# Designs tried in a protein design run: designed miniproteins, single chains, continued (4). Part 89

Each design is a single chain, and the fold is of that chain. pLDDT is the mean over its residues in the fold that is shown.

## One batch from the design tools (miniprotein)

Design m15089
Fold by ESMFold2-Fast:
Structure m15089 (fold): chain A 99 residues (1-99)
Amino acid sequence: MEKLKLAMDYLNELANKLEKETGKTAIALVAAESDTEEDMYKLTLVQLDLAGRDDEVIFVVGGSEEKAKLAAEAAKKAAEELGRKAEVILVTYEEVLPP
């Protein structure tokens, strides 16, 4: 629980920093252990809809190594299907919360 909260807080801070530095929309996504590629794909579509008509978006994707990669692939697919350019930054729990 605390590990997920710390990761999410870090991802939100990083997303806010990227928005201020680039002027682009940045979206923080955390993949849970129970999430499927389909779940992450649907979540990404919702987040892109909420972000409006920005042609360029940055996804800051966190989770375990396996789930973060799955979420990144789902985010890229969703953005491509909507004709948007997506940059994806992967943050694994090992990088945010060292052992």
Scores: mean pLDDT 72

Design m15090
Fold by ESMFold2-Fast:
Structure m15090 (fold): chain A 61 residues (1-61)
Amino acid sequence: SEEERARFHRELAKLIQENKDKIPKETLLKIAFEAVRLLDDGMSVEEVLEYAKKKIEEALK
């Protein structure tokens, strides 16, 4: 739904902002693009946000 997509974009933007000083911009953009792609491929907003969080955690190692 449009409401769920709007929530997804808000939460993804928060994750990017929280990590912009810790992770290279190119890496954050790649994670964001992959998350949007997974959502377009039919994954739920919850599943895609968990995917993005996992990828951010991996990048912080």
Scores: mean pLDDT 83

Design m15091
Fold by ESMFold2-Fast:
Structure m15091 (fold): chain A 77 residues (1-77)
Amino acid sequence: AMVEKDVLRAIRFCEKFSKEKPVKLSTFKQVLLAVCTSLDEDHKNAIRAAQSKEDLLAILSPLVSQDTLKRIEELLE
């Protein structure tokens, strides 16, 4: 629940304030790591290591709803 709220906050931040569309993976990763204080170090390291949208979605899939994952897919390059 807390992680999903943080991820949704990161998505909304990028939707509102990012001037690039679609949002770059690197930009979203930076926002996600800054906003999601509820993530442990293992998840933060996995997010930093993610090289693709698919890698990031795989990391987040057990932590957030399918609707939230779809919003990330639509947000990213």
Scores: mean pLDDT 81

Design m15092
Fold by ESMFold2-Fast:
Structure m15092 (fold): chain A 76 residues (1-76)
Amino acid sequence: EKDKAIKRGSEAVRKLFEAAYGDSGPHIGELMAKSTEETLSKLTTEQAKKAADDIENAKSIDEALEAMRKAKRLAE
């Protein structure tokens, strides 16, 4: 379901950025999670699921950013 995929992707982004940025982590994580939620909401259900999977399986911030960039291109 699309809403579940959006939530999963946003939560994964939030956790990754919170872990990476220390005291600024919660603010950066929240901003990136909101951006991800907006991007995934513009995709089809299948595209949102794939993007959420790619983000959840990202082993680094760079991999997560690449997955988010791919999702943004699909949203256009």
Scores: mean pLDDT 79

Design m15093
Fold by ESMFold2-Fast:
Parts: C-alpha cells; sequence; structure tokens
Structure m15093 (fold): chain A 87 residues (1-87)
C-alpha cells in the first residue's frame, strides 16, 4: 500500500539523511498523503520519485546537495498541485 511504502521510505531516510533533509522528507510525505486523497495515481508517481532519490543517494549516485535539491523540487511541485486543488 501507499502508507507501507511511505513508512519504508521514512525509515530509510532516517538512517541516511541529515536532520534538515529528513524534515523535508517528512513534509513531502505529508503532502503525498494529502494528494493521495484526491489524486492517488499522482501520489504514486511522487512516491516513485522520492524512493528513486533516496536509493540513488544510498548507492552513492548523487550527493547530499543533489538529494536535498530533488526533495525540494518535489515538495514545490506537490504544494503547487495542492494549491490548485484547494482553489
Amino acid sequence: SLDERLEEILERAEELLDEETLELVKELIKKIRQLSEVRPVVAEFFVDLLEGLIEAYERGRISKEEVKEGILSLLDEANRLLARLKA
């Protein structure tokens, strides 16, 4: 389920990421859960992208700066989508 995937992502992030980047992951997870209530397929795409970023960082394919920038970009897009849905 989506919730099981998000919990797995959070556990992995808690092991790998610094406190500042972890807080961004937690905020993004909240936004993904909000999106899943109205656009479940879109929420699944965000989960896939977040999973991919954390996995790329864990495997040393991207830097700490790049994973943080990726999460910020996803958070901005999720906020933009939610704002349009609330209008």
Scores: mean pLDDT 87

Design m15094
Fold by ESMFold2-Fast:
Structure m15094 (fold): chain A 55 residues (1-55)
Amino acid sequence: MKTLEEKKKLYDKAIAALEAQIAERGPDNPLLQEQLATVRENKAKIEKKIEELKK
């Protein structure tokens, strides 16, 4: 469980960094938007797995 929680924290940092870059470079950057979507999807998968293990 700890390893999944650590991965979630890493994804949170990645999301914050990508959101900052999008704000800086403009919201119309498709590559940054795609990367943000991918990281958010990966975080959601980890969160689901953590919830399943707690049930």
Scores: mean pLDDT 78

Design m15095
Fold by ESMFold2-Fast:
Structure m15095 (fold): chain A 70 residues (1-70)
Amino acid sequence: MTISKEELKKIIEELYKKGKLSEREKTLLLSAVDLDGSEEIDVDAFLAFAEGLGLSKETIELLREALKKA
């Protein structure tokens, strides 16, 4: 499953506004989205990348749930 770069950025910003992501986590995730260079991002690859950043299992599951709704 893929998601647009714009939609993924919107989800990251919404999670930050809800207090589910720190400012550091938001900045790292948004930078990762920009670094990918494609307009469509693979959801599973992005979640694996987020796990590699040292984000908690709870945060990864939160991202997974939010991305499934997109």
Scores: mean pLDDT 77

Design m15096
Fold by ESMFold2-Fast:
Structure m15096 (fold): chain A 93 residues (1-93)
Amino acid sequence: SAAALAAKGAYLILKGELTGDDILVGIGQIMIGVAKLIDPEAAEKVEKVFEELRKALKEGDLEGAEEAARKLGQISGDPELAEQILELAREHL
């Protein structure tokens, strides 16, 4: 789904930014761009929750990061993605 594609793209952007991997950032940006072409409303919902996640990470808010990751999993239909985001957040908080 477009939501799953956008959520995976957002995860790759976050992982790339946190690990210094510019290729992952680029791949994630392409995935979000493609998701917007397929379903702009679904992609927008994912981007809003991704902004919540980024804010929580900047503030050191683990509970907020966990809630944002859970929302991304629900929107995307991918609970494994939510777990991957949580693991990444805990590593860098």
Scores: mean pLDDT 83

Design m15097
Fold by ESMFold2-Fast:
Structure m15097 (fold): chain A 71 residues (1-71)
Amino acid sequence: SELDEELARLEALVEEAKAAFPDDEALQQRLENYLALVREMAAAGELSATQVRQLLDEAERMVREQRARAA
């Protein structure tokens, strides 16, 4: 489903962030919290694929902001 695809993308982003920013525990924790919350809400039927995509876009923005601050 589209929802499952967006959840898989979010999970991949978390794994990528952990590999790219191993010492940034705060960023990793934020992304893990987003993934956990999204999974919980999706399981409860409270999230659409569009809402999951919005959360993914927000998480990607946080990773980009962190990279900008590290430069």
Scores: mean pLDDT 77

Design m15098
Fold by ESMFold2-Fast:
Structure m15098 (fold): chain A 65 residues (1-65)
Amino acid sequence: SREEKLEAALKKVDEIQKQNPQIPESTWEAVRRAVRLAAETMPPSVVIEISLDESGNPIVVVKVE
């Protein structure tokens, strides 16, 4: 379900945040906001993934299945 995908994505954000203490909490709040927005607006068939770019900044990736 959409709620299960949101919960899984937020759990991934928490794990990545723990591994990157140098990134401000405000950045992670913005990431969580983006994840919630994606989950609310995208079809339930999409996958929401969290990753870091080449500079170590968190990004939210939405993949269409």
Scores: mean pLDDT 73

Design m15099
Fold by ESMFold2-Fast:
Structure m15099 (fold): chain A 77 residues (1-77)
Amino acid sequence: SSEELTKKLQSDDPEERREAVRELLSQVENETIARVIAADIKRLLGENVGIAIEVIEEDESLSEELKKILIEVLKQP
C-alpha cells in the first residue's frame, strides 16, 4: 500500500528504504510516470535521496533513458 511504502521510505533502516524504492520503480513504464515517481521519492527521502540514485543505477529492468530522467529529477535543486 502507499502508506506502507511511505513508512519504508522514511525508515531508519536503509534496506527498507531500498526495498520501497525498488517497489516504486516497478511502476515506471514511461517518462511521465518516471517524473512523478522521482518527485515523490525526492520529497519523501529528502537528505537520503542518494539511496534512490543507487537503487536506480542497480536496476536491470529500467531503460537507460528512464534511469537518466529519474536521476535528473532527483538531483534537481
Scores: mean pLDDT 84

Design m15100
Fold by ESMFold2-Fast:
Structure m15100 (fold): chain A 99 residues (1-99)
Amino acid sequence: MRAELEAQRAELLARIEALSEEEKEELYRKAKEILEEARKLFGEEKVKEVVERARNRDIEGLVELYRELAEELGVEVEERLLLAAAYVWILTVEIIERG
């Protein structure tokens, strides 16, 4: 699972790099908008924790944050989905760092 997600992340980053400058600018703008909406929904401190862990590629730390959120909401989430969420945030932060 982790090796598959790493391969998928690498493939997505390669596809992003192959985009036109106009398409890259639009993607960076949308990624920043996602981060801003997340701050409004979850608060700046929680999103800051997610961004810092994503920037450091702290997969275990990101999984733990999502597990805590799921527990707070009373929802059971499979580890595969927690890992996928962690990689979505890692990719989002990597996209934002380019813009």
Scores: mean pLDDT 77

Design m15101
Fold by ESMFold2-Fast:
Structure m15101 (fold): chain A 95 residues (1-95)
Amino acid sequence: MLAAEEAAAREGERLAEEVQREMAEMIKYYKTGTDEESLKKAEETAELSQRVADEIERNARRSTNREHRRRLILAGASAGVSLIGASAIRVATKK
């Protein structure tokens, strides 16, 4: 395996971890509330975070060469951040 391919895969993993870390903080914030609706939002956010992480990883692995894989990782990361951002805004405005 080429070092460039390995670097691209690691970049995708790091972006997925960053997204999941930010969402974990939002989930904790909502769990500090006692409202059932807040807990529901925490669960929905956890599901969204997992789907976004899966999409980033899938895009990284679907590529057939190193250049194509790098482009797909960046595209997946951008889409994931947008979805997570929208979810965080909804969660923040609920309380």
Scores: mean pLDDT 58

Design m15102
Fold by ESMFold2-Fast:
Parts: sequence; C-alpha cells; structure tokens
Structure m15102 (fold): chain A 84 residues (1-84)
Amino acid sequence: MEKVKELIEEMKKDFEARKAAATDPRLQAALDEYYGGFLFIAEKALSDPSLTEEEKVELLKGMKQDFDERFARLEAAHAARQAA
C-alpha cells in the first residue's frame, strides 16, 4: 500500500508542477481532464481487494507512462501553436 501511495503522490507533484508552468488555459484544462481520468481509474484499482500491492504498483506505473505520453503530445501541440 505505501508504495502505491508514494507513486500517486509523485504523480500528483508532477501534475502540479506541469500545471503551474502552463500559461495557456486550454492546456491547463486538458491537464486537469487527464489527471482526473487517471485518478478515477486509480481509485477503482486501489479499492479492488483482489489485486495485490505489486499488481496495483504495476498497473499505476503503466497508467503513469500513458499519462506522461499524453502530456508530452499535448505540450508539443501547444509549443507548435506558440511557434506559429
């Protein structure tokens, strides 16, 4: 359980840092939407008594990778728009 909580807190800090750095309201809104979706799925996984702590950690790691990839694409699109 502790490893799962640590991973969630790490992702939360990363999200807060990215949102604070974002000046575009559209980017901020998209970041909130992605993080909200992540938290919803994470909450469902954490409340599943059939999953071990190791399984929960692996699931959250995969979700973090997906989240980071979505953020990278969104940030790249924003940068391209700013460069135009």
Scores: mean pLDDT 74

Design m15103
Fold by ESMFold2-Fast:
Structure m15103 (fold): chain A 86 residues (1-86)
Amino acid sequence: SLEEKREEYLKLLKEKKGEITPEEELQIGVMVGLHGILEGVKKVIEKRIKEKGYKKEEIEKLKEELEKLEKIVKESEEKTLKELLE
């Protein structure tokens, strides 16, 4: 869940820094929000695949685009966590 993801980030920062600033908590909120957007997009695409009867080739292209989005979210998360943990 998004709350579990937020708790993971908070635990990681507390273990590294002891205290979390309001600014750092805001950055965590942004990262959790990005995961929420990704989950929402996945859900919409899965629903459309079921309802529209896309061809196998079209489904494969949609999966490739979702993988690209997942990589963007992961890279953004890794960059933000690196900056927060330094």
Scores: mean pLDDT 80

Design m15104
Fold by ESMFold2-Fast:
Structure m15104 (fold): chain A 85 residues (1-85)
Amino acid sequence: SAKLEELKKQIKALIDQNIAKLDEMAASTTDPKEKAIAEKLREYYVQFREIAQKITDIEQAQKLLQTLQQELQYIEEWKARIKAE
C-alpha cells in the first residue's frame, strides 16, 4: 500500500540519519571504547535497513519508526556530549 511504502521510506531515512550520526561520532571521539560502540551500532543499523524493507504490517512499521526516532535523539545527545569534551 502507498501508506506502507511511505512509512518504509521514512524508516530508511531515519536509519540512514542514525548511521550518519554514528559515523560523525566515530570520527570525532578520541576514546577507542566509544568509537567501537559507535561502529557496532552502525553495523546493527545496516542490518535493520534490510529487515525494515521486509515489513508488511503498517502497525509494526509505525512502532519501528517511533523507536528509530527515539534512538536518533539518544545518538544526537551522545554526539553533543563528545563534541563538548
Scores: mean pLDDT 83

Design m15105
Fold by ESMFold2-Fast:
Structure m15105 (fold): chain A 93 residues (1-93)
Amino acid sequence: MEEVRRVAEEAVREGKVALVLERTLLDDDDRRALDEVLRSLEREGWEVLKREREGDRVTVVLSISPELFERLRERARRRGLVLGVGPLLHVSP
């Protein structure tokens, strides 16, 4: 957990946008769903920096350049959606 936090904070200090995803993985369907989400994010330009597991809990740290993040926000606005507004995003179930 401390290492995950440090990796996210370092990405923000480097001028990137960081995303911390927390998931509870109870079965193989949960694991496949997480892998599909991560592949989707990587297609959008997100880079996986760290993945940590403690029992059924998985924490993944991702980063993206500010320029790519603004492109994603503009595409989201065009679709009538709002994408996060901070340099550090935290998503848990």
Scores: mean pLDDT 73

Design m15106
Fold by ESMFold2-Fast:
Structure m15106 (fold): chain A 93 residues (1-93)
Amino acid sequence: LKEKIEKVKEAIKLVEAALPKLTGEAKEQAELALMSINAALTNLETGTPEHEQLALQNLQVALEQVQKAIALATDPEAKAQLQEAAKILQDIL
């Protein structure tokens, strides 16, 4: 659980770092992903099996949103940061 929480926090930092370099629909998808990842973090920190299951659902939604942001992103640094976030989310799922 503690390891999953640290990985989720790392994914948050990567998406946050990408946001200033994103515009339009790519930025919107990254912002939605950040909301989903933060919801997952809250559920993991609650620490019950039911909340861990909710966190996995939030992370799956976040992964889809990050992948959409990657497809729409034009800035290479933002794209690389989002790709690294996606890898972290995939490793948790």
Scores: mean pLDDT 87

Design m15107
Fold by ESMFold2-Fast:
Structure m15107 (fold): chain A 62 residues (1-62)
Amino acid sequence: MHAVEFIEEKGEKLTPSEAASVITGDALRLIAEGKDPRPVIEKAEELLKKMKGKAGEAMRKA
């Protein structure tokens, strides 16, 4: 399952792992430009939190 607000229009085509990879790539690009990558890294953390939230709900319904 996926839960990515910044890519939710592509969420049906992107796995959570693919989404996290894209965000990580953007963070590395910001570091190379000398900019703060933390906002992009925090978006990657939100991906994991939302994915686990949906998985947790499925487990609790079982």
Scores: mean pLDDT 59

Design m15108
Fold by ESMFold2-Fast:
Parts: sequence; C-alpha cells; structure tokens
Structure m15108 (fold): chain A 86 residues (1-86)
Amino acid sequence: MKVTVTVTNKLSGKTRTVTVSSVEEARDFLIAFIADESEELGVPVEDLEFTITITFDDGTVKTFDSLQDAGAALAAEFKRAEAAAA
C-alpha cells in the first residue's frame, strides 16, 4: 500500500509532500517536517498548527487539522492493508 502525505504549516504556509509505504516512513517524514519548522520559526511544536492531506492508493483524499487524527487514520489504514495481505 502507498499513500501520499501533504503537510502544511498554517503559520508559515510551507507545504511538503511525500509518498510513503509504511506508518514508520510517514511518522519519520512528519517528525522531520515539524522539527524543521519548529527550529526555523523558533516556536515550540505544541504552538504550531498543521493541515495534513492524505491521498490513499484508491484515490481517496482525506484532510486532517491535527497530527493525532492524521496519525490515527494512517495507522488504521496500514493495519487494514497488512491484514488484507496476510
């Protein structure tokens, strides 16, 4: 399974997109982006606001206003794909 993750920092307007094949890859991408933005702006991670758009391999697009909700959706979807492949 592949998903395309687009994350936008609402404070800076900066957008980054990646295509990932695992929850770990998506997590590492999001952590890196958030860390870079926090360092660049000098603002703690908890004071940043993000919009995350996920495009699934079936063409479904979902938008989230929180990292927690986006992370939960990614984990659930990859878990379903893993179960279907077993």
Scores: mean pLDDT 78

Design m15109
Fold by ESMFold2-Fast:
Structure m15109 (fold): chain A 77 residues (1-77)
Amino acid sequence: SEEEEKEKRVKAYKDLVEIMIKKVKEYAKKASEEERKKLIEEFKEEMEKVIEMLNKLDKKAAEEVKEKVEKTLKELE
């Protein structure tokens, strides 16, 4: 059903976000200050796209992801 496909896409985006957060935190620890700034900017742009897609599927999931991304960005700075 369309509802099941929607739920699967929401889960896939949430799983992608968790993987991306883990990766950016890991790479940022090893990066120079300039490399870290580029990583943060790239991560921000990628997460904005994911949040936009999630917002079309599930507004609550989009809000939860946005909060996680904002917390991650604060930890990286």
Scores: mean pLDDT 85

Design m15110
Fold by ESMFold2-Fast:
Structure m15110 (fold): chain A 68 residues (1-68)
Amino acid sequence: GAARYAREEALLAEVRALIAEGRYEEAAALARKNLSPEALAVAREIGETLRKIGDEIDKELEEAKKEK
């Protein structure tokens, strides 16, 4: 019950901390380690956010390289 939820919440906090540090690969690996449906839903949200961030960074970097 509550103990399982607290542990998953702690793992999700760790995933978010890794994301904040720019360690996206480790964050994704840690999220994947969780096999709960809640962790899966969060992992999907993180995945979508990471795709957006990655695409935007790659686009900016490509444009910056082309211009400057």
Scores: mean pLDDT 66

Design m15111
Fold by ESMFold2-Fast:
Structure m15111 (fold): chain A 97 residues (1-97)
Amino acid sequence: MDKEIRELLEEARRLIEEQRAAPRPVDEEAVRRMEEEVRKMEKELKEFAKKYGLENEELLLKELAKKEAEALILAIRAGIASVEEAEARLRELEKIL
């Protein structure tokens, strides 16, 4: 099991539980920061694919899962992901582990 991915999924779970207990409104500044970070993640993933090649599917899948988990955390923090949507995305990411 990848420790970094597991820790990201655990953080996402904690944020979902917090949002369920006390729903937060959309944070426009956090949304803007999330959009910037997602663009950086897309660039990093493209550079990773260039460096390691598409033939290393297992490495690419793990890097993609890590970036998707980081993006999920940002979306929850920004208040744009509902509890239901966040839980669905978390379950999909858990299948990769």
Scores: mean pLDDT 76

Design m15112
Fold by ESMFold2-Fast:
Structure m15112 (fold): chain A 56 residues (1-56)
Amino acid sequence: KEKYAKMAENGAKAAEALGDKAAAERARQFSLLAKQSTTDEEAKEYMEKAGEAVGG
């Protein structure tokens, strides 16, 4: 759970460093959803969505 939320947060930071503010904000939202998830599977799904928002 925590690991996936941190990965989503790292993706957001990478997008922000590249100047893609919209992608960074979207990835941060998925990071928050991953932290609020009750299962590791849900957290991983949000982490993957954050990755898609910043680079996929």
Scores: mean pLDDT 77

Design m15113
Fold by ESMFold2-Fast:
Structure m15113 (fold): chain A 100 residues (1-100)
Amino acid sequence: MEKIKKLVEEAKEKYPEYSPKLDELLKKVEEEGEDHPSVGELYLEIGLIYFLNGDYEKAVPLLEEAIRLFEELLGEDHPLVLLARRLLEVVLSHFPELAS
């Protein structure tokens, strides 16, 4: 939980306009627990915020963690896993050097 709260705080400090959405997702994570898909949703949202604002270096690892969490909790064939993988593919198609 502390790591997740820190990621939310850092994103809100850099892009305060997204604070209401990030606060809503963090509350969902706190209510559902860290073993719930809501954790993946939060990582996906923070990754998308960084991507949309041109911070691709920060976006990539957050999108990768969202995929990992969704695969672990929902399985590889789940629509959210496929969506997150597609988003990462789009990011890496613009910046292939960011692939870890």
Scores: mean pLDDT 80

Design m15114
Fold by ESMFold2-Fast:
Structure m15114 (fold): chain A 80 residues (1-80)
Amino acid sequence: SKDELYELLLRVAKLGRRLADERGRPVTLDLPMTQKEWAEMLGTSQRNLSETLRRLEKEGLVEVRRRANGKGLVLTFRPS
């Protein structure tokens, strides 16, 4: 479900932010797959994944950069 996807990605974001806090610098995760491929791997629609990532971005929990030409996602977690 979309709620289960949100809870999963929220846990990932909280771990990333905790790591950023411990290191005193941003932590970047470069995901070499398209958003469509990530949605397929997570058993969700691309729309649900996009909306869930947007929600986490609005909550300040992750910065999401999408590479041009579908080259992947870059997730950045910043210290508090």
Scores: mean pLDDT 81

Design m15115
Fold by ESMFold2-Fast:
Structure m15115 (fold): chain A 100 residues (1-100)
Amino acid sequence: SMEEERKFINRGIGLVLRIIGLLEQARLLGLVSDEDEEIGLEMIKKLTKLINAGVKEAVELAEETAERLQKAIENRDSEKIRQILEESLKKAEELLKKLE
């Protein structure tokens, strides 16, 4: 239903906003490089596109990414943050290929 689709998109966008907040927190703590920020921004753009297209796996990826980033930031693990951003970008790119 259109109601279920709106609920899905709203949840997905909420998770993207959470990721944006976590990346800003990591930046303020000095845990991310400029290159890490570029990877994160590209991942956010691709996740947003996928969520707006109704890709359920993109919401699952956003949820997993947010949880992993929160833990890495709490541990001040900059290497793990970079790994999470790179892996999440790669997964988002694979999901986008399925739309083509």
Scores: mean pLDDT 88

Design m15116
Fold by ESMFold2-Fast:
Structure m15116 (fold): chain A 80 residues (1-80)
Amino acid sequence: AEEYIKLAIKNLEIAIKSEDETVMRVALREALYYAEKALKQDPSNEKIKKAIELLRQAMQSTDFDERKKLAEEALKILKE
């Protein structure tokens, strides 16, 4: 679980620092993939569930700034 959380965090940091929409979308998709893998190893982890919900909202958003804010909130939760 720890390794997948670390990979999700790394990809969220890439997404947040990106000024390129394509790079951000790829990084968000990778972060979601690893967060879902982490949840499969720890199905009761509420922090991972909340981060996944925020990541799914970010993926559905058409606004670059909104995606960045949602990614920042997901990162904050996973680092808690």
Scores: mean pLDDT 84

Design m15117
Fold by ESMFold2-Fast:
Structure m15117 (fold): chain A 76 residues (1-76)
Amino acid sequence: MLEQTAQADADLVLDHLLSFGNEKAARILRSVAGQTRDPEVRRLLLQAAEALEKGDVETARRYLTQAFLLGYTAVQ
């Protein structure tokens, strides 16, 4: 199911990013958002970055999962 795959991808990416620390992880997400053409995916990535800057890893994971789900739906 796309949601389970998106959650697994979000967890893998987030775990990797968090190895650099919350501030660096947020910076990387903002960079990726800047390269994203889909404005809704971009907004979700920026919201995930803001959550990480506040130390809210669970909220960041939720936004990242939503971003992947939208990306999968757009590409099919």
Scores: mean pLDDT 77

Design m15118
Fold by ESMFold2-Fast:
Structure m15118 (fold): chain A 62 residues (1-62)
Amino acid sequence: MTPREKVLALARERIAAQPHDRIGINAHVHQTVLELMKDEPSEEILRLLVEVHELAEKAEAA
């Protein structure tokens, strides 16, 4: 898995486990991005964070 794919997989797992814990989800994703994607372009990181936010919002609304 690429670092991006790994971050996204971990984010999906965290969202599925605790969909209403938005603060915990955001903290976990932010830490994972810093650990696994620190050398990635900011543009790519921002795209991933937007995708994660959309997934979290949809999970919370469901």
Scores: mean pLDDT 77

Design m15119
Fold by ESMFold2-Fast:
Structure m15119 (fold): chain A 71 residues (1-71)
Amino acid sequence: NAQAVLDELAAWIERQIVEGTLDLKEVNERVERAVKEHGVDERQATLVQIAAALRGIGDALDAGKVPEVKT
């Protein structure tokens, strides 16, 4: 369902940030797939992306890492 897709997107974003990098191109591709293939609301996907990124940054900083953002 759409919620499960959003949850997986959030978990993936958080994991990437904690591991040290966030590739914005890959994030955009995953958001586009969620919207087009799974009927996820685009605004909801954007909000989930922002929230997940903030959580991931906090976790990375707590671990003593500064995540890198790639475009």
Scores: mean pLDDT 78

Design m15120
Fold by ESMFold2-Fast:
Structure m15120 (fold): chain A 75 residues (1-75)
Amino acid sequence: MVEEAKKYSEEAKKHADLAAKYYKQGNYSEYRKHLSRSIGHIISAMGIVFESGSKEAQEELDKAVKYIKELEKSL
Protein backbone atom coordinates (compact mmCIF):
# COMPACT_ATOMS: atom_id res chain seq x y z
CA MET A 1 0.00 0.00 0.00
CA VAL A 2 2.74 2.57 0.85
CA GLU A 3 4.59 1.52 -2.34
CA GLU A 4 1.38 2.11 -4.33
CA ALA A 5 0.90 5.58 -2.77
CA LYS A 6 4.50 6.40 -3.76
CA LYS A 7 3.91 5.05 -7.30
CA TYR A 8 0.73 7.13 -7.77
CA SER A 9 2.47 10.21 -6.30
CA GLU A 10 5.42 9.83 -8.72
CA GLU A 11 3.08 9.29 -11.71
CA ALA A 12 1.09 12.40 -10.67
CA LYS A 13 4.32 14.49 -10.68
CA LYS A 14 5.38 13.03 -14.05
CA HIS A 15 2.04 13.88 -15.67
CA ALA A 16 2.05 17.36 -14.06
CA ASP A 17 5.52 17.99 -15.60
CA LEU A 18 4.20 16.90 -19.01
CA ALA A 19 1.08 19.08 -18.60
CA ALA A 20 3.25 22.15 -17.78
CA LYS A 21 5.53 21.42 -20.77
CA TYR A 22 2.60 21.17 -23.20
CA TYR A 23 0.90 24.25 -21.71
CA LYS A 24 4.07 26.33 -22.35
CA GLN A 25 4.15 24.98 -25.94
CA GLY A 26 0.47 25.93 -26.54
CA ASN A 27 -0.53 22.26 -26.96
CA TYR A 28 -3.69 22.45 -24.85
CA SER A 29 -5.02 19.04 -25.97
CA GLU A 30 -1.99 17.21 -24.48
CA TYR A 31 -2.02 19.65 -21.51
CA ARG A 32 -5.61 18.65 -20.59
CA LYS A 33 -4.87 14.93 -21.08
CA HIS A 34 -1.84 14.95 -18.75
CA LEU A 35 -3.50 17.30 -16.22
CA SER A 36 -6.46 14.88 -15.98
CA ARG A 37 -4.09 11.93 -15.45
CA SER A 38 -2.11 13.81 -12.79
CA ILE A 39 -5.35 14.61 -10.87
CA GLY A 40 -6.50 10.97 -11.19
CA HIS A 41 -3.24 9.71 -9.67
CA ILE A 42 -3.50 12.19 -6.75
CA ILE A 43 -7.05 10.92 -6.05
CA SER A 44 -5.74 7.31 -6.09
CA ALA A 45 -2.92 8.21 -3.66
CA MET A 46 -5.43 10.00 -1.38
CA GLY A 47 -7.58 6.86 -1.29
CA ILE A 48 -4.61 4.77 -0.14
CA VAL A 49 -3.68 7.34 2.54
CA PHE A 50 -7.26 7.48 3.90
CA GLU A 51 -7.65 3.67 3.89
CA SER A 52 -4.22 2.85 5.41
CA GLY A 53 -3.75 5.81 7.80
CA SER A 54 -0.04 5.49 6.92
CA LYS A 55 2.13 8.51 7.82
CA GLU A 56 4.71 7.41 5.21
CA ALA A 57 2.02 7.29 2.48
CA GLN A 58 0.75 10.74 3.60
CA GLU A 59 4.32 12.15 3.37
CA GLU A 60 4.69 10.88 -0.23
CA LEU A 61 1.33 12.42 -1.18
CA ASP A 62 2.25 15.74 0.53
CA LYS A 63 5.54 15.91 -1.43
CA ALA A 64 3.69 15.36 -4.73
CA VAL A 65 1.01 17.98 -3.92
CA LYS A 66 3.70 20.53 -2.93
CA TYR A 67 5.65 19.81 -6.15
CA ILE A 68 2.53 20.26 -8.32
CA LYS A 69 1.54 23.53 -6.53
CA GLU A 70 5.03 25.00 -7.14
CA LEU A 71 4.88 23.85 -10.78
CA GLU A 72 1.47 25.56 -11.26
CA LYS A 73 2.91 28.83 -9.84
CA SER A 74 5.57 28.70 -12.61
CA LEU A 75 2.91 28.73 -15.36
Scores: mean pLDDT 84

Design m15121
Fold by ESMFold2-Fast:
Structure m15121 (fold): chain A 79 residues (1-79)
Amino acid sequence: SERERLLARLEEIREEVRRLAAESTDPAIRQRALDLANTIERTIRQIEEQRASLAEVERTLRTIEAQARELRAEFERAK
């Protein structure tokens, strides 16, 4: 249940980051957004396959949330 909610949040962030990639006119920001989306996808698979603990999932989510926030700020500055 809690693990499922954390994984759902990772999927939500991946969707957001993919939207940023589609809307960006800056090739560098677009590439970084696509790279982050791919990293999130690999992370979801790795967590599911390796039976990572809830603490590990939470830590990884915090890192990804920080990276997504940073990318959003860069996207807004590039407008």
Scores: mean pLDDT 82

Design m15122
Fold by ESMFold2-Fast:
Structure m15122 (fold): chain A 99 residues (1-99)
Amino acid sequence: ELDEISKEKQEEARNWIETNLTSELGNKIFAILLEYHEFGLPEEFARELLKKLGVDENTFKVFDAIVKIRLEEGLSVENLNEEIKKEIEEIREEYKKKQ
């Protein structure tokens, strides 16, 4: 997936991610991708939420790859900070309302 994105666009996406990662926005994006990978949130719903947050396709691919790597390195939901846990719960409630 990253091989289809130019290195310049990957660097721009990583810079955007790093700038936003410690914000409420970054926590929400991380929560959406974690729910998508670990808890079966539908891809279409995850992409809709990310698009509403201003995440383009290239930023999505880079962020998605970072989350996948962190999960492979043993990142656990139980060890996440309380802000990310709160965002996960809000995403679950949004999904329930759309069903």
Scores: mean pLDDT 69

Design m15123
Fold by ESMFold2-Fast:
Structure m15123 (fold): chain A 108 residues (1-108)
Amino acid sequence: MAEVKRLREEAEKERLLAEFLEGLKEAVKYGKEVDKEEAAEKAKELGEEAAKRIPEAASLYKQLSQGAVKAIEEGNEEEAAKGLEGLLDGERDHYEELEKLAKELEKA
């Protein structure tokens, strides 16, 4: 039972990370298509908000947002968007596995 709770808590953290990565990907695309300065500010704000919601991963979220800001400033938005998409797919797959494991343990 404690194991099921832990798996669900881990799945929720992965889900929040996936939401953050999706937000960064949208900010990077906005920088390429619309406005680089606004996109960089959005990416920075996303990192600050994510760091407040999950303090345990604050350094990671700030590093990811700083990387997105740098990609926008340097014109590497296409590569950054592909990288974020790959990370996002991996995180979505991982939280689905964690939720599936929690449900199987509840049945056993």
Scores: mean pLDDT 76

